# Designed miniproteins, single chains: the designs that were tried, part 80

Each design is a single chain, and the fold is of that chain. pLDDT is the mean over its residues in the fold that is shown.

## One batch from the design tools (miniprotein)

Design m2762
Fold by ESMFold2-Fast:
Structure m2762 (fold): chain A 74 residues (1-74)
Amino acid sequence: AVSDEQIRAAVEEAAARFDVPEERREHLYQFLRLMLESGVPTESLAAFGRREYARVRPPSPVYRALAYAAELLG
């Protein structure tokens, strides 16, 4: 199982890489923790992040950070 510390570390690395604001980092952490606790696989979360980054306009770095964090955890 992925630990809370591993999720937070992945979020901080991804958020720093894609310049995600501090307030959005906490939301990203909570979202990933909830999804992983619910049994959603990391591959599905990465695919979701990539898809939403391509779909949402203007581009939101949070979705790219979500995909990268999920890849770090898988």
Scores: mean pLDDT 86

Design m2763
Fold by ESMFold2-Fast:
Structure m2763 (fold): chain A 73 residues (1-73)
Amino acid sequence: MSKEEVRREVALNILLVAAETSIALAEKSKNPENARRFLEDARGDIEAALEIDPEDPRALELERRLRELEKRL
């Protein structure tokens, strides 16, 4: 594995963890405005992750969860 491949893998994992965290914060938020802000953060992280790997199953599942939560706001 090259240094570039390792960096790409690390970046992907950081983005996915950040997106998962933002979605969890949105799900538990009592304020719709705060929930929307967390979902906006998650969207950016998911889009960046999909640019690295468009077929990543974690990113696709997070995108699905994001869309479901957006429908409830």
Scores: mean pLDDT 83

Design m2764
Fold by ESMFold2-Fast:
Structure m2764 (fold): chain A 58 residues (1-58)
Amino acid sequence: MTPEEFRERAERAREKGLYVLAAGLYMQAGEPDKALEVFREAGLPDEQIEALRATLAA
């Protein structure tokens, strides 16, 4: 699958409320910022979001 296809699948999963799947697909698409948005939308605590951001930046 291309990054473009992963992004499209991530957007559809996000619209359906499949946040964990959507976040994983955004990461496969090379869009970690979108994955973090989806985790926040899913209701993860801010400390978990910041930990994920730090991991993705490393």
Scores: mean pLDDT 75

Design m2765
Fold by ESMFold2-Fast:
Structure m2765 (fold): chain A 61 residues (1-61)
Amino acid sequence: MAEEVAEKGRELEPEVKPEDFSEENLEKEILASFARMVEAIDFLETSSREEILARMKELKA
C-alpha cells in the first residue's frame, strides 16, 4: 500500500534542482554544525567559562 502512495508523493516533489547546488542549504548545514559544537563547548563550561566565551565571541564576530 505504501508503494503506491509513496510513488505519487514523490512525483509531486520532482527533482527540481540538486540541493547540493543551493548556497543557502550549505550555510544552514554549517550553522547546524556550529550549533553542535556550541553544545559540546557548554559541557566544558565547568572547566573555564571565560575561555569558552572568548571563543564564542570570536566566532560571532
Scores: mean pLDDT 59

Design m2766
Fold by ESMFold2-Fast:
Structure m2766 (fold): chain A 61 residues (1-61)
Amino acid sequence: SAADRVQAALDELARLSRAGDWDGAIALAEREAATFREQGDEGSATFFEWIRRELLRRKAA
């Protein structure tokens, strides 16, 4: 389901963030946003775009 896919992506983002792999986390969030947008799931796409922006902010700090 979309919810299961979102949860799996969030678990992987958490793992990458704990490892300090900001570039990997940003790339994953961008890819998930693009995938959900292609599927017509604008809600999930917008959510992952927001995560991507937050990760970019953290990397810049």
Scores: mean pLDDT 86

Design m2767
Fold by ESMFold2-Fast:
Structure m2767 (fold): chain A 59 residues (1-59)
Amino acid sequence: APSLEEARARLDGAIRLAEQLGITPPEAAAHIAAGQEALRQGDAARAWEHVRRADSALG
């Protein structure tokens, strides 16, 4: 299972990529928001799932 630290680092990467692109697909934005919420709740597995989906949506 991914650690909370790993999920957070990967989510930060997705956020930076979205900022660099200047346009974030709605599905990527939704998964970034859900991943941040999962991290706030300490749910590393849920955060990692949302990070993977955000990465896929960003390309």
Scores: mean pLDDT 80

Design m2768
Fold by ESMFold2-Fast:
Structure m2768 (fold): chain A 82 residues (1-82)
Amino acid sequence: SLREEGKKRLDEELKGGAEFIVDALYAQGEDSLRAALRELAKQKGLTDEEIERLMAMTPEEQRRVLAEMIYEGLKKAREEEK
């Protein structure tokens, strides 16, 4: 249905947007990526132990996690418009 296809398209656009933001941060250096990941994790209420685990990840894993966090934030903002 148009509604289901619209949801899939928006989901793909949100994922692409999150990945684009992460790629732009990584282009500025790993420190920029780590700083953004730490800040967003704190805003989401992660514990210090959870944040330490994220900081111990590889840059590739950190990029993936940050993209997921940004995507979930964008998705939640869209759902609040109900």
Scores: mean pLDDT 78

Design m2769
Fold by ESMFold2-Fast:
Structure m2769 (fold): chain A 66 residues (1-66)
Amino acid sequence: SDQIQQLLNQASQYQQAADNSQRNLDLYRQRSLSGDSQIGNQRAQGYQTALDSANTNADDLRRRAQ
């Protein structure tokens, strides 16, 4: 159904957002930024929060698509 396809498309977009947040978090850690300052830690936490939110939204949409 069209509704199932829309849910899966939205889930795919959230998965892409999660993948981007994960890459940003990994790059930030690889550049030793997470150890340098409170600002670095806050930025890493921001990426982690975005990742968790995107994964939760993707999982919810996939469950609704079944």
Scores: mean pLDDT 77

Design m2770
Fold by ESMFold2-Fast:
Structure m2770 (fold): chain A 60 residues (1-60)
Amino acid sequence: SKRQQAIDLVRQLPKHVQPHAIKAIDSSPSDDDALRKAYGAAKRSGLDDVAKRARDILKS
């Protein structure tokens, strides 16, 4: 699922960022919102490759 892909992407973020990002995903009402949360967390962490992957999945 797209939600599971969002979780997998968040697991690539720095360890200290993961709990907040996972909580945001768990609180997201849709798979698309979960991907947007993963994108935001990746962008704030400077991991542009992870952010791009989240955006690519969101567009599919």
Scores: mean pLDDT 84

Design m2771
Fold by ESMFold2-Fast:
Structure m2771 (fold): chain A 98 residues (1-98)
Amino acid sequence: SEELRARVRAEADELIDQALEFLKRKYNLTPEEIEKFRKDLRDAADRVLAEHWPELEEKVKNGEISETEAYRELLNRIAQAISDVIKKYLEEIEKKLS
């Protein structure tokens, strides 16, 4: 459903905002750096939705899984994708300090 997709996207945005606020405070990021990372994190979340939402939506419509299970799976995949982007960012910082 569009409502479920919108809800997942809203929670992804909250996770991204929390991650960016932490990174901003810890690493003193500029507004430009924050917006660059927001875009990268949003793009990662949008890729997960584009890749997995059609399959999960069909499974929900066919009664193979619940909406709660689809929501949980999407959020877990989005959280992993966000974590991977942050990890790459931290690795880039470490290389500059070496």
Scores: mean pLDDT 82

Design m2772
Fold by ESMFold2-Fast:
Structure m2772 (fold): chain A 82 residues (1-82)
Amino acid sequence: MSPQVQQAIALLQQALRYLQAGDVDQARALIQQAIGYLRQGPRTAAVSTAISLLQIALAFLDAGDVDQAIAFIQTAIALLQS
């Protein structure tokens, strides 16, 4: 696995912890950083799909739907670990 993908997964796991603690602003910042790392990494279909899922998760956070955002982040992590 590329170092950029490993860093992105770590940031997304940290973002999930912040969402569970109610810190949406910190979670949003970590998700944006994770997308940045993924854009610097390999150009695979899994990485492109994960970026799209994370952009959808950010849209759910903006809408106040934390549970949906968590589901999309977890799906992105699972895809990146495949």
Scores: mean pLDDT 89

Design m2773
Fold by ESMFold2-Fast:
Structure m2773 (fold): chain A 64 residues (1-64)
Amino acid sequence: DEIREFLERAGRLIKEENPEFDRAALTLLFDPTNAAAWRALAAVLEREGHPELAAEARRIADSL
C-alpha cells in the first residue's frame, strides 16, 4: 500500500480530476510494475511543479 499512499499524496498535490494523472494512477494500482506508467506519472508531476515526486516516480520505474 506504499504505492497507493504515494499516488494519493501525488493526487492531492496535483489534481484528482486530472485525466492523465488518473489514468496513470489507475494503471499503477492495477499493475504497479508498469514502468511506462510510472514515467508517465513522473512527467505529469514535473509539469505540475513537483519535481521531487517526479524523481521518486522515476526511481520506482528504474527499480522495477
Scores: mean pLDDT 77

Design m2774
Fold by ESMFold2-Fast:
Structure m2774 (fold): chain A 79 residues (1-79)
Amino acid sequence: MEEAQAQQVREELRRLAERLPFLREEILRAVEELGSLADLQRLLEHVRGLLEKYETWPEEVREERNEAAREAERQRALA
């Protein structure tokens, strides 16, 4: 039962990660590494708070952060 709940929280976190491009890789990595339901729920609450804050940022700041994340992905692909 707890495993099914953990999988639902992981799926929600993956969905939220797509809405926070600049933290996407960190969130996905944490989802893979965290094994306990309590840790996953704590991460979910934290990420939801970050998403609320992110949506209040000026568009220029969001674009800059997202572009930096895309740049980092390109650099990793070259390594």
Scores: mean pLDDT 77

Design m2775
Fold by ESMFold2-Fast:
Structure m2775 (fold): chain A 61 residues (1-61)
Amino acid sequence: MTPEELAELASKLTGTEIELPDRPFASRRDLLARIAQKLADKVPVEKMPEFARALRAFVEG
């Protein structure tokens, strides 16, 4: 899963446009942490399992 695919999925799950940060990141985990921080309060509880699977797929490559 690419960062762009994760942002698109997150936008669909929250109903909000999620923009990728424009600065470079040291790792996929750093990028993931920043995306998760922006989304933590916007993902409905019923969509959390789907979001968790997407995050896992992103980290695993």
Scores: mean pLDDT 65

Design m2776
Fold by ESMFold2-Fast:
Structure m2776 (fold): chain A 71 residues (1-71)
Amino acid sequence: MSPEQRAEARRLLGQALKAANQGDKKKAIELVNQAAKQGLISEEDAKKLQEAIEKGDVMKAVEIAEESLGG
């Protein structure tokens, strides 16, 4: 992944996690879908993030996002 793609992924996932923490699940899921659509995270990681966000498990969502960006 290019440095520009990693920066965009961090931006989108950071905004998604912020939205999720504020209770805006719809915005959080839209941002996760945007990252997946751009190929910045895998479809599997996007689904796991969406499930964690929908359940309100922000800590799990942070873990998944870190794993997606750490590889």
Scores: mean pLDDT 82

Design m2777
Fold by ESMFold2-Fast:
Structure m2777 (fold): chain A 66 residues (1-66)
Amino acid sequence: MEVIEFIREQREIAGLPAPSDEEILERIKRLSKGIKEKGLEEKLEELIAEEPDEKVREVLRKIYEI
């Protein structure tokens, strides 16, 4: 799971406690659903397109299901 690995790596670098994989997935699902319900998908697409790292852009697209 690429998304969970990315989040784990970022948290490990920051020295934060690692949440469970299940908690991470639930947070991602809730965030994605909220964005879709508010019709913010187009705005989010533009913000993702401005991300300079291609791998990070791909992970963000998977997180938000775009």
Scores: mean pLDDT 60

Design m2778
Fold by ESMFold2-Fast:
Structure m2778 (fold): chain A 80 residues (1-80)
Amino acid sequence: SAPVSLAEQREKFAEMLAEARAVIASMPPLAPAEAAELRAEIARVRAAIEAARAAQPDDEAVALQIEAAEAGIELAETLL
């Protein structure tokens, strides 16, 4: 199978993001241990974003991956 287009990936991501927001809104607060693990994971993803942006500043696929990762961080922060 051929990879999906960037436009199709962006649309699919938007659908997944909306569904994730609905699920997160229904979740109980995280326990302190889970919150600490989530904060550590957010820090790792932020470091990866900075590295990717520095390595491939003009790559459209990398830009889309960074956009998706930043949206994921925003969702994750609503659990904290």
Scores: mean pLDDT 80

Design m2779
Fold by ESMFold2-Fast:
Structure m2779 (fold): chain A 68 residues (1-68)
Amino acid sequence: SKEELKERIKRLEERIEKLRPSASPEQQQLLDHILDSLKKALELLEQGKLDQAKAMVERSEEILKRIE
């Protein structure tokens, strides 16, 4: 659902901020890139493009898992 994806985005933003203090400069750039992707996912949700937003959220979760 749209609400479920918004909650997932919020949790990803919280995870990024938690990782930021221990991140290398290269990892910080990647975290910034993920945040930009999450902003685009929110715009897609506002447009009703649920499948595209979900794909961006899932990709962001996958990238964060590799950094953690």
Scores: mean pLDDT 84

Design m2780
Fold by ESMFold2-Fast:
Structure m2780 (fold): chain A 109 residues (1-109)
Amino acid sequence: MADLEEAETLLDLAEFALEQAKKGIGDKVLTSEEIVELSRLPVEEQKEVIANSAPKTRERIATVYATAAALIVIGIEIDMKIKGIKDPETEARIEELLKRVHELIQESL
């Protein structure tokens, strides 16, 4: 499902944001609304903004992106259950993504 690819991209960017927060000092502060707007940009542009952001802003980006990914994955799981869809490959992928979300939320919070 295309939405699982979106969730994977958000988790990859959340992991990148936490890694960058450990390396350097940036000074650009973003609001939660601006972080949501950032998520609509191409991946390369998002990476540039993240790299130039303040460490606390990178942590906020990671939390917002991990939370958005969790909502997408849970939404897909619920939709599959409502429709009675059983797909072991998709179910395994959902389980893996939820594990990644849990680890990122624990690291960023």
Scores: mean pLDDT 78

Design m2781
Fold by ESMFold2-Fast:
Structure m2781 (fold): chain A 90 residues (1-90)
Amino acid sequence: MERLEAAAEEIEAALAAGDLERAREIMREAMVYVATEQIKKLIEEKGEEEALKKAEELKEKNVAEAEKLGDLELARLAEEAIEEAVKKAL
């Protein structure tokens, strides 16, 4: 939670500076971190098969949210971040 709040502040600072590339990179790193922790917890509580199913649902949700904002680049980064998180959690 606190790490995500720090990431949010860094994203706001990057956006204020006009550095969209840095803002997206921080968002991607935050997504990888959160998804990795969630997938690890799901593996521990429900097992690998259920965790992978939930990871796919999380990917679809994050992509849809980014598309709703009109940011296709963020949607692509969200998909890649969840795929990386799955690899790191396994």
Scores: mean pLDDT 77

Design m2782
Fold by ESMFold2-Fast:
Structure m2782 (fold): chain A 61 residues (1-61)
Amino acid sequence: MSLGEQRLEEARRALERGDRKEARRHISEAVAVGVGYRLRGDDKLAQEIFEEVDRLLEELE
C-alpha cells in the first residue's frame, strides 16, 4: 500500500467514526503526498490520490 493510499484509508476511517477534524487532517496529508508524487513524475499515483481526495471532500459537505 502506498503512503497516499494509507493516508486516504485513515481519512475514510475517521469519517466512519464521525471525526471530521481527523478526516480533514488526513485528507490534507494525502494531498501533500499526491503533490510529492507529481513532483517525482509519478503522475498516475498522484491522479489516483487526488481523485479519492475529491470524493472524500464531497462527503465532508
Scores: mean pLDDT 82

Design m2783
Fold by ESMFold2-Fast:
Structure m2783 (fold): chain A 72 residues (1-72)
Amino acid sequence: AEEVLKLLLSGGEVPEELKEEVEAAEMIVTYATALGVPVDALPERVRAALRKRFPDEEVFARALEAAKQLQA
């Protein structure tokens, strides 16, 4: 979570092992911001689409936490 936040904020090179988590967190924040809602209030349809794109539950869970921190 911390490493993902640091990469998103600094625009640095993303390590292979963190690429999916960083991409997921960025996309979650982008959708939440575009809709004007908190990350935890994202509509079910949007959440389903994001989970379909990022099917790893652990990666998605970490990305969701990173997105909340980035939005706060």
Scores: mean pLDDT 74

Design m2784
Fold by ESMFold2-Fast:
Structure m2784 (fold): chain A 61 residues (1-61)
Amino acid sequence: SLRDRVLSVFRELADQLGLSPAQKEALLAEVGARLDEAPDTVEALLEIFQEFYRRLQELKS
């Protein structure tokens, strides 16, 4: 599913950036929850991706 693919991408990015297991688990739980509540549109998925990608970058800056 797209949900599983998005979560897989964020798992990979979290590993690449060296997030702690706790940070990674919290991030993936938040992404999953937002995906579950979001409308099934490309726009909503892109917005979620951009939001959490920015947060991920900020967390490691």
Scores: mean pLDDT 78

Design m2785
Fold by ESMFold2-Fast:
Structure m2785 (fold): chain A 85 residues (1-85)
Amino acid sequence: MKEIKKIALDIMQKLLIEANKLGVPLEVRREIAREMLKAISEMNGKTKEEALKIFEKLAQEISERYPELRDVVEKALEEFKKKLS
């Protein structure tokens, strides 16, 4: 359980750094961080499969709202899947 949240937090930090490199505005990055932190809190007490579903839903929502981040979000989801294996 602690390991899943640590992996998710590390991936969140990497995603936000990449978003900053792409020139995504600070207010947008703050909104994404808030949504990611909420999703990570929902992973508490969840299985790896349930945590992955939470992250997949978050990834879809961010990609739909911010299409310019789709590649960054897809890469983050792939890393999360790999780290959970």
Scores: mean pLDDT 83

Design m2786
Fold by ESMFold2-Fast:
Structure m2786 (fold): chain A 117 residues (1-117)
Amino acid sequence: EIVLTQPSSASAKEGGSVTLTRSFTGDPSTVSGVSWYFQAPGQPKEMIVFLTGTPEPLTPERFRGRVSASLDKAKKTATLTITDLRVEDSAVYYFAVFDSKTLSFYWGPGTTLTVTP
């Protein structure tokens, strides 16, 4: 079974950068993809990036050129780095792992990011 571990909150300054690191348990050989999502207050979840081995992940226009993501299967960790932070990047950020054994996404509990002026 895949279990995701992450901090409940993070904060950063506008114009700066933040790196969100997530860990997961279970067999990394069955992990075929990872995805990051954000959810602004009162809005639906939007995908930031989906990694399946492609170098250019699908990224919404508002994050284009400002996000980078990586997956380290051996360390069972994934990272999302956001640069040139804006106050409107304040949201709950979710991490999901796609497990080829169960053909399912396993979701983390979310991290609340606060970006201050």
Scores: mean pLDDT 72

Design m2787
Fold by ESMFold2-Fast:
Structure m2787 (fold): chain A 91 residues (1-91)
Amino acid sequence: MEIELEAYPASDKRSVVDLAKEVQKKHGNVVPTTGVGKGKGLGVDSGTMVTLNGVPNVNLAALAKENGLKTVAELAAYLGVKEVKVGPVPV
């Protein structure tokens, strides 16, 4: 299933948190909040679900926090990809 994703090369110095914010800003309410409860992102169960390199329902903020990932380059290395592609969850 193909959706519009933004591609970020492994040489990008941008943080994973900034990447998540860009996706959230572009799609607004289309990108659901993940966590325990209905539409809440509080405590340890927070973030926004995205499609990451064709994998839907990835919480970028939680992934970055749990794995100590700071940059898009570190995320690309963690995933074993040459570029990180981020977009909204598929319908």
Scores: mean pLDDT 60

Design m2788
Fold by ESMFold2-Fast:
Structure m2788 (fold): chain A 94 residues (1-94)
Amino acid sequence: MSMEELFQSILDDLASLADPVTEELERAETRGKIASLGSVAIMAAGALVQKGDYERAIRVLETLARKFREEGTETGQRDAERLEERIRRIREEA
């Protein structure tokens, strides 16, 4: 019982990072900041999917994909395309 409550608490905590990390991603202007926030955004989106909150998960990933596209680099474009494929799969499974 206590371990199940702890697991749900961890998912809730990770999911709660979705909105703040999305806001910080909107303000991020360097590759390092986008990459660091991107790791947190992916974890938050994963927690939201586990909780069945597909719409919020998609929103987080769409923000991250857009920031990678805005980098104007080939690496950023590939990272955005991978996230867009992940978003497509979430939409199909929702």
Scores: mean pLDDT 83

Design m2789
Fold by ESMFold2-Fast:
Formats: sequence, C-alpha cells, structure tokens
Structure m2789 (fold): chain A 91 residues (1-91)
Amino acid sequence: SELEEIIEEAKKIKEENKDNKLVQLAAENIIEAAKLLLEDPYNPENQLEAEILLGMVRIIRGVLKLIGFDKETLERIDKLIEKLEAALASL
C-alpha cells in the first residue's frame, strides 16, 4: 500500500539522519500521519490529526530549507508530504 511505502521511506530518512533532530521530528510526524490513515482512513479525528501532523512537517521542512539542509533529502520529504496530501484528498 502507498501508506506503508510512505512509512518505510520516512523510516529510511530517519535512519540516514540520526543526528538531525529536525529531520527526526519531520520523519516521525510523517510516520504517525500515515499510520493514522492506515488504521482508519475514514475516521474524521484521524484525518484531522494527520492534517495537523502534515502541517508541522511543512513548517519543519521550511526551517530545514532556511538553514541550508540537503536538497535531496528535502525533495524526498516533499514527495512524502505530496503523497499524504493526495491520500487525504482522496477521502
């Protein structure tokens, strides 16, 4: 499933960036959002929490860009955000 693929990619980003607390937090929020949608995609509380988590990831991503963090990793995070937004929009 696409949500499981999002979780696995976010876990890889997390493992590759163990010393970067902002990347850890972004990846953890992506994993949690995807897990909420995987557990019960039609639950409005899960949808709202996933949207809030996704909003936090966008803020963290913005901060990472401002401090000149790795472009390839930021593009991977952007891809996961887009996939989660598409999943939410399909509900």
Scores: mean pLDDT 88

Design m2790
Fold by ESMFold2-Fast:
Structure m2790 (fold): chain A 83 residues (1-83)
Amino acid sequence: MSVEDIEEELRAMAKALNIDFLDDEIIRKLAEYLYNNPVVKRSELKEFIEKVLGRKLSDLEWQKVFSAVAIAAERFGREVVDD
């Protein structure tokens, strides 16, 4: 597994879930985050994404992003755990 493998899965999930605010730079940073962190708390993941975006996510935006990231994480043996 490489960062590029996670990046491609995240890009595919963003397209499938119609997430329009995740550009290639954000997807790359998120893929690197997941690659370097085998276990991530849900709150820490949300904080990381909001920091990279420079804004807070709505509940709907977070639900879509969480779904995309959880699928990608599970596929590559990474865990997103509840706080």
Scores: mean pLDDT 83

Design m2791
Fold by ESMFold2-Fast:
Structure m2791 (fold): chain A 62 residues (1-62)
Amino acid sequence: LPSQREIAEKYGIPVSTVSRTVEYLKAGKHDEAQEVAAPHLRKLSDDQASEASADLGRLAGE
């Protein structure tokens, strides 16, 4: 399981954004998590965005 820092470095997302997204996902606030992550995921390819979303969900225990 990648750490918040590893996800941030792999996908070029700020660690603070990864941390906030994971916190929202753990709280069941999926809409807020998506809104925080979306501007950064849009900069990725479709494959990378999908992989990043999966990694964030796994880190949140989902």
Scores: mean pLDDT 79

Design m2792
Fold by ESMFold2-Fast:
Structure m2792 (fold): chain A 60 residues (1-60)
Amino acid sequence: MDEEILEKTLETAIASLKKMSETLDQETVNGYIDLLADNFERDYGVPKAVFRERVKEALA
C-alpha cells in the first residue's frame, strides 16, 4: 500500500470534516464520518474504528 497517498488522502478527508463541523450539527457530521469510514475501509482497508479515532484525535 502507498502510505504517502493514504496519509494525504486521510488528511484531506479530516480537513473537510473539520470544516463541516464548524457549520453542521454533530449528528450530521457523525453521519458523514460513518460514510467516510466505510469508504476508507473498502478502498484502503482502514478499520472504521481506527478512522473514527484518527478523526477524533485530529479534531481534538
Scores: mean pLDDT 78

Design m2793
Fold by ESMFold2-Fast:
Structure m2793 (fold): chain A 75 residues (1-75)
Amino acid sequence: GHAEEAARAAEEAARAETPEEARKYADLSVQHGREGGASAASTAASGLHEAARGAEYPEKKEALLEGARRAAQAG
């Protein structure tokens, strides 16, 4: 379901080696959050926030935190 896909996309965003890849997967996680309702939105926000905590560089952290904000607003 959308919650599982949101979580998987957030994990892929955490593993991303470039800011562009991180944004791609963060956006995918947010999309699943928006489509899946409150539970999926909460999963996307939480997953992206966790990914941001482990981010290796500022640009990736900023992209992930922006994704988390957008996911939280969707819920």
Scores: mean pLDDT 84

Design m2794
Fold by ESMFold2-Fast:
Structure m2794 (fold): chain A 63 residues (1-63)
Amino acid sequence: MKYSEEDIEGLTEALLKKYELREGETKEQLRERVKKFIYEVGEKDPDSPRSLLLKQLLEEYVK
């Protein structure tokens, strides 16, 4: 999958609102985790369940 920086940013913000921050975890750290997940999923295996989930989330929150 190929995502623009704007798409990744928008999805990351949406996921930040959905996820709960845990004790000791900063918003920036959670954002970085989500962003890494997006990069890994998009590049490693576009047909994986994780990639399908990412595509669905992107369509719901960005397009």
Scores: mean pLDDT 63

Design m2795
Fold by ESMFold2-Fast:
Structure m2795 (fold): chain A 71 residues (1-71)
Amino acid sequence: MKTPEEIYRETLERLEKVYAEARAQGLSLAEFAQRIVDIIRETEEKYPDLPEEVRRRIYAHADQLLAEAAA
């Protein structure tokens, strides 16, 4: 069973990987945002007992990546 910190770390790794792929493939901001939403949804569905603090940290990181993609 994975700890909340392990889930957080793996989710961040997936978000960073999608960010790198979006930059390499020239994905639109909308397409990139959809991929981020899909990763977060999949993580929450797979780990419904994930602490609210960890969920907020994942959302904050996703917001940062979206801001950087928009710059």
Scores: mean pLDDT 83

Design m2796
Fold by ESMFold2-Fast:
Structure m2796 (fold): chain A 70 residues (1-70)
Amino acid sequence: MEEEIYKKLFESSLNMLKNSAPKETSEEELEKQAEINAKASVAGLKYDDIKEAAKAAEEELEKLLKEYKE
């Protein structure tokens, strides 16, 4: 179930990025950004409260960005 939601979010994010990103953007960069977006969205979905969801998504984004920049 969680895997299905993640996959849908990943595919949706990847498709959006493919349509809006610059043509020079590498496939690896598109996939990485889609992965980050999907993981952050999944973290937010764990909470019913908008404020809690936003904090969870932001925390996950910061963690993923630190790993990406490391």
Scores: mean pLDDT 74

Design m2797
Fold by ESMFold2-Fast:
Formats: structure tokens, C-alpha cells, sequence
Structure m2797 (fold): chain A 93 residues (1-93)
């Protein structure tokens, strides 16, 4: 389920012409399918790195996911919130 949300986010980036963002999100989906676990701190770090690389949409996605996890939401709930927010931003760009 979580990996599927990252694959959907990768599709949205690809449709928007951001093949780098799409590749990064597919790599995270692969890691989740291989049994990797991510917590709020991992997503906070990912957001900071994305901001330093100028990947503002990616940074905002990870920041929202980290915030939702810190609020006590499940990974799937946090990722679904991030995906909806990302979809809205890419449609309004």
C-alpha cells in the first residue's frame, strides 16, 4: 500500500515532466517493497535534502508526510495526504 502511493506520486511527477522526481519516488517504492521502514525523522531529512537540491514540490511532500506522522497518523494515511497535496500542486502549476 505505501509503495503504491509512492508509485502514484512518481506517475504525477512524470506527467508533469519531472523525470528526476519520478525516479526518486520509484526508488523509495522499491525500498518499501524490499522491507525498508521510514519514520518522521527520515521524511524530515528527505525534505531538507530536497530543498537544498531545489526540488520544492518533493520537499513539500516529504514535509507534509513527516508532519502527519508526528501527529500520530499511520504511514499510509500520511502518504495519502501527501499524494493529494502533490496532485493539487501539480495540477495548479
Amino acid sequence: MAAEIFREAARLFEEAGDFGGAGAFRSIADALEDGSEFDAEDFRIASLVAKELGRELTAEFFELVAEKLEEGESLEEALRAGLEHLRRLLEEA
Scores: mean pLDDT 79

Design m2798
Fold by ESMFold2-Fast:
Structure m2798 (fold): chain A 55 residues (1-55)
Amino acid sequence: MFEALRNFAVAMASEIPPEKAEEALAALLDMLRTEEGLSDEQLAEIRAAMEKVLA
């Protein structure tokens, strides 16, 4: 399940306009933390993957 969420987050990051990237990243990570119950380690991995796509 975690890999599916990570892949989904990366795909979402690819669709985000650059001007909304930071806001969308923060919102998605907050959703994953509060609603999906991901650990801080898992959230950090997803954040790093999304930032790599946006760079």
Scores: mean pLDDT 73

